# Designed miniproteins, single chains, continued (2): the designs that were tried, part 39

Each design is a single chain, and the fold is of that chain. pLDDT is the mean over its residues in the fold that is shown.

## One batch from the design tools (miniprotein)

Design m5422
Fold by ESMFold2-Fast:
Structure m5422 (fold): chain A 100 residues (1-100)
Amino acid sequence: SAAAEEARRRALERAEESVRRLQEAAEEARKMAEEARKAGDTGSAARLETVAENLEALARAIRERVSADPSAWEQGLQAAEAAVRVAKAEIEAARRRIEE
């Protein structure tokens, strides 16, 4: 039906929004990892690089899952929002350590 086609299109659009948010958070994590490395905090830098890699892996997983099953977009959105929230908290904690 036209409604089902529209729902599928919106699901793919929402998945791409989630992917963009995860990629933005990964870029912020890499930027903070570079700042941590310049400050001599190699442990925080390594942790933030791992955070960025995990966000990128989740972005790929969401894209693949929603392409195979468009109805999975809501679960992908919830997973992306949770992952971004955790990543931002870790970036903030690293920033506070470096700026002290």
Scores: mean pLDDT 87

Design m5423
Fold by ESMFold2-Fast:
Formats: sequence, C-alpha cells, structure tokens
Structure m5423 (fold): chain A 89 residues (1-89)
Amino acid sequence: SMEEKIKKIQELIEKYNKEVAETRKRFDEWVREEAARLYGRDRPLTQEEIDALIEAGDEKVKLLRDIADALVTMYEHSLKLELEKEIKK
C-alpha cells in the first residue's frame, strides 16, 4: 500500500539522519583526540577548547577540523547514495 511505502521511506530517512549525526560526532571526537596528541595532552580536548583554539588562529587545529569536515562530506555523500538506492527498491 501507499501508506506502507511512505512508512518505509520515513524509516530509511530516519536511519540516514542518525548515521549522518553519528558520523559527525565520530569525526568531532577524532579532532579532539588528534589535537590532544598534537599538544602532548593526556586527554582529548573539549569542543570548547577546539573552538577557542580555532578562534585564536591555531592553523594546525583548523587543518584537523578541515580534514574532518572533508571526510564527513565524503561519508555523507556515500550514505546519501545508499539511501537513494534503498528508496528505489
């Protein structure tokens, strides 16, 4: 039925949104961990510490953020292609 098809599409979109959010969170955690390693810290930096370093002009932390954002964009594109493929079934 049309109602069952709509429900299935909604479930696929919800799954996609969750996977996108989890991917972004994972790369945010990676930036915090790599910045900690860069500065010899024994714990990941907080997001507030990352944001403060970028605002202060820390080029190395900004590069880590830019790399993470590029990877997130590639993974989001891959997830979107899989979503489109599943919807067409």
Scores: mean pLDDT 87

Design m5424
Fold by ESMFold2-Fast:
Structure m5424 (fold): chain A 79 residues (1-79)
Amino acid sequence: SKADEVIEELKRMIDAAIKYIKENKLTKEQADRVLEQLKAVADERIATLSPEEQEKVRKEVDKLFEKAKKEIDSYINSQ
């Protein structure tokens, strides 16, 4: 479905952002800004979906961002 395609696209983008943050040794503040910008992109993609699909995708995407934040925090704390 279009919803599943959007989730998979955003998952790939989040994974790429995590890699970018780690490779460039970004600070917590810089990493948070990257995730905030990606969240804005996610909101634009989700807005193209039906209301029912939006609810499902927001739930999954919120979990992906929460997981990403935890991974980034763990990485920064390990430096």
Scores: mean pLDDT 85

Design m5425
Fold by ESMFold2-Fast:
Order: C-alpha cells, then structure tokens, then sequence
Structure m5425 (fold): chain A 74 residues (1-74)
C-alpha cells in the first residue's frame, strides 16, 4: 500500500521538524508540545504501513497539537 509509505515518510519529516523546534525555542511549553508532536509523528510512522486508519486518527491529533504549538509561538 503506497499511501501508507507516503504517510510514514511525511510523519518522519514532521518528527524531524518537531526536533528542530525543540532545539530552537527556549519556551518550556513549546518544547513540551513539540516533544508530544514528535512522539505522535514517530508512532504514525510505525503504524502507517500496517494500520492506515490508526495512522490517520493519530495524524488528526498531531494536527491539533501543531495548531496549539503554532498559536503558542506567535
């Protein structure tokens, strides 16, 4: 299933971006949200090729946390 691989690749990229946010910010709340986002992205990458529905559910939660992080950093 090619879609699962694409989601896993996108999730790995998102985890790398979250790690860069952790390194770039001195805000402990932003660091905590970015850590949670990284953990979700890593989990999405693990399940995307075996359980696409679960991966999409986790991706929705990750989107919510990404919005919260974005609002905090502005």
Amino acid sequence: MELGRLIAEAARAAAEQAERVIAATDDPEAQELARRLKELAEEIARVAETDIERALELAREASRLAEELHDLLE
Scores: mean pLDDT 81

Design m5426
Fold by ESMFold2-Fast:
Structure m5426 (fold): chain A 106 residues (1-106)
Amino acid sequence: SAAEREALFEFVERVSELARRMEEALENKDIEGLKKTAEELLRLAREAAAALVRDPAVRARVEALLAEMEKLLEEIKKETDIEKVRELAERLLDLVGEIVGLLLEQ
């Protein structure tokens, strides 16, 4: 529907904004800011999954990706090495990209 397309577009825009904020935090070596933005990204992905998933098979795949994101976020929260935080943040963004792709192909 038009409303579902608008909600999906809004989700994609918000993901892009958070990705930019994460990159800015990494450039500034702001580990605390990165951790907060990563947590916001996971919350946004969970909200999108609840609102935008229609296909049960897509739901199962998105739930698996969200679980992997949760594990990465816990690792990010415990990490103090900036280069390790960068690697984990890049993986987190890759997983969100996979969720976006799954939602677009419904």
Scores: mean pLDDT 85

Design m5427
Fold by ESMFold2-Fast:
Structure m5427 (fold): chain A 102 residues (1-102)
Amino acid sequence: SEEDIRIALLMENIEPTDELVEAVLELEKFLESQGITELSPLQIVRLARELAGLEELTEENILEALKKAGVPESLHPKIVKAILENRDKIEPILERIREALS
């Protein structure tokens, strides 16, 4: 939920601006559309930050971001595939997260 994402951002010492909350919620909705519903708000926030920090969405870079975000290893193949097969959908979301974090 929006409130859970705001709390997770505060726990990570990130200011929960409306723009950042909306962009992270779009990442959550993207993941849910791909059948990925098991991530905690904290894992979603960490994943958003790690993915937004990547110069290129390669399998290796995505996998490292998932590990840094504390995403369970059993979910890694599904999330990597979802991102790589939907670059056109995820890249605008990550750009908005990156801009909101600046």
Scores: mean pLDDT 89

Design m5428
Fold by ESMFold2-Fast:
Structure m5428 (fold): chain A 111 residues (1-111)
Amino acid sequence: SSRIEETLERLREALEEYLKDPNNEVAKEEILALTQHLIDEGRLEEVEELLEEAVKKAPDNAFLWYLLGEVLKELGRLEEAKEYYRKAVELDPDSPFGKRAKLLLEELEKE
């Protein structure tokens, strides 16, 4: 729908703003909300592409690795999701998303 294309463009813009200033909590919250909405709408591949570009530009950003892990989990790409959750934990274990990534990683590693 035109609304989903608008949501994808808004996510791209929010990621661009966030990459310029990682302390921009408004952009970070918008990225979280837009990513979740696009996951719920099944636009997983487009969100993956945007987040892969973002982590390439900011490879030390634990939040972006965490979100990429979430998208890959929803795609059923569980081994890649585990790798990216580990990356988020390694970069910032004490953040809310690092702690969440650790819990999700432990859940995915259960038999």
Scores: mean pLDDT 87

Design m5429
Fold by ESMFold2-Fast:
Structure m5429 (fold): chain A 57 residues (1-57)
Amino acid sequence: GEEEIKRLEDEAIRALNRGDNEAAAEYLRKLAQLLESQGKHERAARVRESADRVLAE
């Protein structure tokens, strides 16, 4: 549900703040999967792009 989306977003932000880009990317991938399962395909695609950018650092 919406609570799970917010939790994954918060976890990704905390990981980024710690400089843990690998953990942040994993949380973003899980968020994208959850968004896809809810039919939010466009938002899921943007989240995956963010995960790829984080790993490129």
Scores: mean pLDDT 82

Design m5432
Fold by ESMFold2-Fast:
Structure m5432 (fold): chain A 67 residues (1-67)
Amino acid sequence: GAAAEAAARAAREAGGNERAAEMAKLSGQYHSQGDIDKGSLAAAGAAARGGNAEAARAVGEMPLQAY
């Protein structure tokens, strides 16, 4: 959905790799299910696992409306 695509786009724009973008999509799916806290934690953790702390920070700073 729109939330998942917005999260993936933000992760890529922050310089994250494809793994970070894919996990940002997973975060967007959790947000669509109404589990915003779980989705945000998944996005931040996935961006960090993608090897880029700056990408993790950017995902964490996304406004709720982008999810």
Scores: mean pLDDT 59

Design m5434
Fold by ESMFold2-Fast:
Structure m5434 (fold): chain A 85 residues (1-85)
Amino acid sequence: MKEFLKKAADELEKMAQRARDAGHEEIANILTTAAKVLRDAAEGKITPEQAAELLRRYADILESLGTPLAKEAAEFLRKVAEELA
């Protein structure tokens, strides 16, 4: 679990950097926040259930933005949330 959460957070930080490089600052900020949620879960500061709920909310916001990058990021967050459930 802890290694999975750390790897997922690292991947979200990479996606956030790609979003910034592409000029999608809002997407980058959401992904950076999601990565922090996963790191907090890995450290036991929040429960996996709380992390999954937050990731689903961020995924819904990303989908509402309607860009291909946002949709890809939303799918990744939902997949991570399912593994936490």
Scores: mean pLDDT 85

Design m5435
Fold by ESMFold2-Fast:
Structure m5435 (fold): chain A 58 residues (1-58)
Amino acid sequence: SARVEAVAEKIVEIVKKYGVDSEEAGKEARDLFLEAGLTDEEATEATNLALKKLDEES
């Protein structure tokens, strides 16, 4: 959970830096999942949490 939350916060930063539909954002998010050792389920949870955070800031 804490690891998923930390990754979600970093995804928010990546998206803010590169944009939601950027290839760079996709690459950095994927590398982040691998570095953090997330499962596919945890990666999905982190992405959904990041999207919620981005929606709240919009």
Scores: mean pLDDT 78

Design m5436
Fold by ESMFold2-Fast:
Structure m5436 (fold): chain A 71 residues (1-71)
Amino acid sequence: MGLVGKRKPEEWTPEEREAMDKRFAEVNEKLVKKIREFEKKHPGKASNEEVARLIGEILREIGDLLLEEFQ
């Protein structure tokens, strides 16, 4: 079951907020690692296509996390 359902953040309990904060921290850590790896692979200039691919990967990871929480 989803972590908080479709409730607004203002309606969350302290425990629900803490759980969501942990999930966001994990996502942010993964995003930072992805960005660092991208910078390492593309020293200098990255094309618009390469940037778009990175954004697509990030959005997929966020989407997968949200689908897991709201199923």
Scores: mean pLDDT 68

Design m5437
Fold by ESMFold2-Fast:
Structure m5437 (fold): chain A 75 residues (1-75)
Amino acid sequence: PKDTKVKLKLSPETEKATVSAENARGETEIKGDLVKKGDSELTVEVGEAGPFDLTLKSYDKEPVAGIPEVVAKAP
């Protein structure tokens, strides 16, 4: 549904991230910020109807492994 909040697990050192959300209508880029350093979870709001496939495109502080911890599907 529209205005769905989704959570992604990221490296604890990640402070900002860019998330791509894609649904049946196409792709919507969303930028999210962690509430504070040390949080391993990014919450983003999608303004379009789901379902969505979420992909992290970038973050301003890369994890040690350089890999996002979780990519999630949203309703």
Scores: mean pLDDT 49

Design m5438
Fold by ESMFold2-Fast:
Structure m5438 (fold): chain A 74 residues (1-74)
Amino acid sequence: MKARQEELRARGYADGAEIMGEKAERVLSGNKELAEEVRKKNKDLAKKAMEDPEKGIEYATEAIKLMKEAIEKA
């Protein structure tokens, strides 16, 4: 049962990241510099998640946070 709860939580983070990515692309379309900066940071976090899957949820959460903060700055 714990494994299923952790899996659902990870899927929730992934779904959240996808939704925030779509919103960020739309909102940041007027600010290419900010969009590029966020994209580079998210790409770096994705590489770290691939190298250390145990911290994948932490990296996914950080990516969502960065996109949300970028949207608020736009």
Scores: mean pLDDT 66

Design m5439
Fold by ESMFold2-Fast:
Structure m5439 (fold): chain A 59 residues (1-59)
Amino acid sequence: GKLYRAVAPVPATSEDELSLRPGDVVELLEEVSPDWALARSLKTGRVGRVPKSALEEIA
């Protein structure tokens, strides 16, 4: 999928959410809502929901 970088810290508030720090790279797997995406962290391999507003496309 497309690669995105976190531009803001994302604290996981539930077990289905992905925790991110600024600069973390994720692979976009699916758009689950207008505001949320399902992504995989390249650093940890974890999959979870992330707010799309915290992500910036790398390419």
Scores: mean pLDDT 80

Design m5440
Fold by ESMFold2-Fast:
Structure m5440 (fold): chain A 71 residues (1-71)
Amino acid sequence: EQLKAELVGKSKDEAVKAAEDYVKGKGYDKTATQYQGNKAVVSGIKGTKEVERITLTFSGDKLSDVQVVKL
């Protein structure tokens, strides 16, 4: 909710950077970012396993939705 309110309407670069910083703040071993068409997925990784995923959905050049899932 907080992340969505802060990032919706931002550019792709700004939204991805903020999501990466959010995940890095959680103390995971690694952060991975993948681009998939109109989406970017930022993953928090412990060892070899993805344990948190942030999915950013874009409409044109702006962020339209944010989903955060604990795995």
Scores: mean pLDDT 78

Design m5441
Fold by ESMFold2-Fast:
Formats: sequence, C-alpha cells, structure tokens
Structure m5441 (fold): chain A 64 residues (1-64)
Amino acid sequence: SASTYIRAASAETGLPESTLRRLLARILAGESDEVILAELKALGLSDREAQGTLAALRTAAREA
C-alpha cells in the first residue's frame, strides 16, 4: 500500500510522514518530478536521497 512506502521513506530520510504524504498528493495532482525533487532538496536531502525518495513516492502513487 501507499502507506508502506511512505513509512519506509520517512524512516530512511527523517522527514515526517505528513510531509511525504503532502508531496505524494502533489504528484497525484500532476506536479512535475523536477518540482518535487527541488522541494526534497530544499528539505535537506542530497541529490541521491531526493532521487530515492521520489522513486518511493512514485511507487506509492501507483498503489494509491
């Protein structure tokens, strides 16, 4: 389920589940990967962590 991927991403990044759920909602609303990556980096993630987190959010979007 989407909740499983959100929980795993939260544990790996230290970002709150609520923050990741808001980004997931923005992806589902059609926001671009570039904008989501920029937001993840603004939240303190490295390029590698941001790319991994985006991949997890995209997987969660398919499960939603």
Scores: mean pLDDT 85

Design m5442
Fold by ESMFold2-Fast:
Structure m5442 (fold): chain A 90 residues (1-90)
Amino acid sequence: MSAKESAINFVEKNEEFKNSIQKLIDLGKITEEEAENIRILTAAYLIYGDNIELIQNFTGITQEELESIKKKLECKSNKPEFIIDCVAKY
């Protein structure tokens, strides 16, 4: 199993995080594709901390996709941990 798969499985087993993501989908705030990107980014942050270059290399998520997610979640932070903080508000 790859490090990416292990991290995604960890994120998928966190009930509070899963419930927040599902609520965002149910409210029409994000798409299923954006939800998957949020799970992958959260998993990468848990592995690599605040190293944005390593996170982007690990996830393949572009800067434009990251900015789109930030806008939909109304996040103002430029740090990778913003995804956990912004999702937790739901």
Scores: mean pLDDT 69

Design m5443
Fold by ESMFold2-Fast:
Structure m5443 (fold): chain A 67 residues (1-67)
Amino acid sequence: MRGERENELLRNSPEEVRRRLLELEARLLGERVKLVIAKKEKNQKEIEEAEKRIRELEEEIERLVEE
């Protein structure tokens, strides 16, 4: 059933949505810092990993904001 993960349902509550947004924003900031360092080192593997995580985090934030 759709309620198998209570965490998914909790994102509908204002408190849980706010908490998730803050966590995602904090992680996004961390990944952006990693991306800057990786670009300085010109390590494409690290750049690719950081960009992938940033994209995933941005998508989650956008979904929460639009709900």
Scores: mean pLDDT 74

Design m5444
Fold by ESMFold2-Fast:
Structure m5444 (fold): chain A 68 residues (1-68)
Amino acid sequence: SADDETLASLDALIEALRTLLADPRLTPEQKALLEEIIALVERAKTASRAERDRILAEVDRLLAQVGE
């Protein structure tokens, strides 16, 4: 189902972000942003569809900031 596919995608994103966060060369600011993004993605897994869409929009915005 679409919800099962979405949850699988969120799990994959969390794992990718955790791998990134394990890099000891990241700045404290980059680590803080990545930790915030991971927390938001974790929250999106249990959120309503409307709240999930809002959270994922915020995740996209924060990911753009990390990639400066």
Scores: mean pLDDT 82

Design m5445
Fold by ESMFold2-Fast:
Structure m5445 (fold): chain A 78 residues (1-78)
Amino acid sequence: MNLESGIHFGQMSIWYAQQGNGEQAQRYSQLGSRDAQNVNPQASQYFQQGSIYAGQGNFQQSIQYNQQGLNLLQQVQS
């Protein structure tokens, strides 16, 4: 289910970013963006931005953008 997997991958990206693992944070943000695309396009865009910042090692920005994407997906779930 794209909503549940999008939430899961967004959460994993934040967790890896908090660990300073940019490669995994970037990978999971990309997966979250993919699965969010048909649920909420704005959430997909936030995850894309989170992926870019994770790839740059800017973990604080990556976490902030991924949290915005997660918030949008969680509103759909509710």
Scores: mean pLDDT 87

Design m5446
Fold by ESMFold2-Fast:
Structure m5446 (fold): chain A 63 residues (1-63)
Amino acid sequence: MELPDAETLEEQHEKNLEAIRKAVEAGAPQEEIEKAREDIEKALELGLISPETAEEMLEILEK
């Protein structure tokens, strides 16, 4: 069984962007946005997402 790091990062990127966009569009409270930001920061620190993916997700949260 191989470690699908690159493939997992690509799949996670798409799903995370979709989830964040939907939350923002639905008018998620600041508490939810703050939690999402914290999750992104931790995922980046753990190497679960690329810096490019983290920047894109944070940009969506700021809009």
Scores: mean pLDDT 70

Design m5447
Fold by ESMFold2-Fast:
Structure m5447 (fold): chain A 126 residues (1-126)
Amino acid sequence: PLLSEEEIREEVEGQAKVDLAEADIEVDEETFEKAVEYLVKGRMLAQEGRLEEAREYYEKAIEIFPEFALAWYNLGKVLAEMGRLEEAKEAYEKALEINPNFEEARLNLAELLEELGELEKAKEIR
């Protein structure tokens, strides 16, 4: 089912705040609000199957806030859906570098490593 813009915004803001706190990352309010807005737009496009447009918005979020683990995670998801598996791997690895406690990124990276045939590495991070 499709989520509303408000539902996506609530999920993004909530998770982003948790990720920042866990990674001890500080960001000014204006940059945070702009990065969240780009991520919300990207997620709305992704749920409509508009994957290239979603990728562009996630990359815009990363450009203004490079330590945004959630943006890297969503970039990895859309790249994986597009079959760009090596780029998806790099994006998930970046999300985990920023927030090592990002469980969803760790699990998705493990699944992607299995798809790439990197079975031992996948087993180590599960």
Scores: mean pLDDT 87

Design m5448
Fold by ESMFold2-Fast:
Structure m5448 (fold): chain A 119 residues (1-119)
Amino acid sequence: SLAASLGLAPSLTAEQMRAGLLEMMRQLGYPEETIERLEAAFAALEARHGGEGAAELLREAFRIAVEAVEEMLEAGNLDPEAAREKARELAREAGLSEDAQTIAGIFAEILAEIEQNAL
């Protein structure tokens, strides 16, 4: 799976996942505005659900992002923008909040870009 390939173990804390994702976004050259929006979304989740609740939501958002990217990769039509929208829709269908939907979309976009760059 993509999660295993990236070394993103299910045992990672929300803080570790957050720090790793933000650093990855900086290394990939994402705009600071996008990084700041993601940091705000993480802070909103922690404020609403507490650290443990936020950690569970981040793992679910990441799981959905991996699912979206893997499905598109298997179909041979991987595209970062399409992966983002697919992950957001899957998160919405799963009943996740708008903040969690946004995070799932960003995770999927990043995962799709990494996979495209590996080709």
Scores: mean pLDDT 75

Design m5449
Fold by ESMFold2-Fast:
Structure m5449 (fold): chain A 58 residues (1-58)
Amino acid sequence: SRTTKLLQAFFDALKKMEEEGRPLSDEEIRELAEKYGVTYEEAKKAVETAQNILKLRK
């Protein structure tokens, strides 16, 4: 389902940002969108949500 793809994109973004210790670039957000078959805007929102969660956990 689309919800499952969005959730997978979110967790992939979260893991990558934790591993790299930095925000994702625009190109990495595009790659994430293509990988999970979601729109660029959906991937961008997932990344922004993941960034906010990481800030709260620290």
Scores: mean pLDDT 80

Design m5451
Fold by ESMFold2-Fast:
Structure m5451 (fold): chain A 77 residues (1-77)
Amino acid sequence: KEEEAKKYLEKGKQAFENGDYDTAISYYEKAIKLFEEVDPKSELAIEAYRNLSKAYLKKGDYETAIKWAVKAAELKK
C-alpha cells in the first residue's frame, strides 16, 4: 500500500522531469489516492499534492494548481 504509493510518486516525478505533465498528473493522483488510505498527512502525501500543483501550473491550469497548493499547505498544519 505505502510502497505502491511511493512507486507512483516516483513515476510521477520521472514523467514531470521528462516534460510529460499529463502522465505526471495521472501518477500523482494515483499516489494521493493510496496515501489518503494510509497516511494523508505524511510528508510524501504533502509532496504529492505540491508536485500535482506544479504539474498543473506547467500546463497553465492556474485554478487547479492553486487548489492543490492550498491543500498541501493545509496538511502541513
Scores: mean pLDDT 81

Design m5452
Fold by ESMFold2-Fast:
Order: structure tokens, then C-alpha cells, then sequence
Structure m5452 (fold): chain A 75 residues (1-75)
């Protein structure tokens, strides 16, 4: 059940997602919308990958990061 990824792999995935979200917000605030869009797309891909691997908690965490990043960008 949802343990195809190791604990280390799950922690790595969460850290990567957090960095992508932060960088997307920074890029958007600087007017680099192409970079922001690419980083947001990467977050979506990571969430989908986590779902496929059965790590639903990590997938939901990444989706929340994506949602928060979009809210910050759209202000």
C-alpha cells in the first residue's frame, strides 16, 4: 500500500516540490512568466507521479503547494 517510494525518496520529492513552488513564485514576481509556467507544470507532473506510485499524501501535499503558488502569483 502506497510504499513504492522509500522514505528518503518521499522526503526528496517533497523538498524538490517546495523548491519548484518557491522558484515559480519568484520567477512570476520578476516577470519571467515562461519560467514560472514551466516550474508550475513540473509541480503538476510530480503530483501525478506521486499518485501513480501510490503516495497519495505526497501527491496532495504537492497539489497544495501548486495551489498556494498560483494564489501568490495571481495576487
Amino acid sequence: MGRELSEEEREHLRRVAEELARKAIEAAKKGDLSRAASLLAALGILAAAADIEGDFETAEYIRELLREALEEIEK
Scores: mean pLDDT 80

Design m5453
Fold by ESMFold2-Fast:
Structure m5453 (fold): chain A 94 residues (1-94)
Amino acid sequence: SKEQLLRAIALVLRAIGLEMEVNRLIEKLEPLDPELAAEVRELVARARELLRKALELLKKGDLEKAIELLEEAIALLEEALKKAEAALKEIEKK
């Protein structure tokens, strides 16, 4: 449906925005905690793979499956964001 297509587009844009923000925090985190920066990068890599699969499904017209994978990718990016933010906040305390 048109509503599902608009939802899929909105989720793609949200995922791109989240990835940009996480990558910005990784740049700050890497010189301070390279091990945790690597863990956050792994979450981003997993989210990128789900995004790639979702875009392939969108091209095939499988909107329902694409939306499902996009929501999974966003959840991984939100986890990555929270980990990076929590680490930077803890470093700022010391």
Scores: mean pLDDT 89

Design m5454
Fold by ESMFold2-Fast:
Structure m5454 (fold): chain A 65 residues (1-65)
Amino acid sequence: SLEAEEIKGLALMAASVYGAKVTIEISGDKITITVEGASDGLIKTFTSLKKSAEKSGKVTVELKL
């Protein structure tokens, strides 16, 4: 399963590929990803990442897009 730090790394990589500025906050098993004006591709990528990450029940991803 993906841990919080691995999810952060994937989110930063995706944001870099799409040229977006993102703020990522980790509090225990909760990860908050904030980006303003995200492209449809980035929104889809982060939504997929959230679904994959939460499948194990060990982490929670909050998207502020």
Scores: mean pLDDT 81

Design m5455
Fold by ESMFold2-Fast:
Structure m5455 (fold): chain A 83 residues (1-83)
Amino acid sequence: SGIDRLLALLADDPITEALAAMIYAIYKRHGEPKEGIIAVAYLALKAGVSREEVLEAAHEAAKEEGVELEDEELEKKPVFPKV
């Protein structure tokens, strides 16, 4: 899946990958999968993953969740879930 591909881009840092997976799970449980995708994509970009790879995986994840995602939304400060 697209989200699994996004998380795999963080696999070189298992702590960041685990945190990203947790953040996505929290957003999805609150009915906000789009915000979850944006947050994971933001973490991948900050980890130095290429914009092209992040955009491809993020768009696939958005399509699977039935949400529309613009490239510009990945450049915005993400809203992290409150726990």
Scores: mean pLDDT 79

Design m5456
Fold by ESMFold2-Fast:
Structure m5456 (fold): chain A 78 residues (1-78)
Amino acid sequence: SEILELIEKAIEYIEQGDIEKAKELLDEAMELIDATEEDEIRRGVLALLYGFALYFLEKGDYESAIELLEQMKRLVEE
């Protein structure tokens, strides 16, 4: 899944300290989710997880951001 690969790369960039690249990849992942996810509830949950992950990235809480992105990956992999 292209979405899954983007989220995985975003997590790797966060771990490397490249937060701007991580945000770019997450934005691309959400654009694809919005275009391809037909389940409105699943799309809404993914959008919420994305929003909170961005919030924690902006606050420098990278551990919490990664936990939310791992949850987002789990929903995409199902």
Scores: mean pLDDT 86

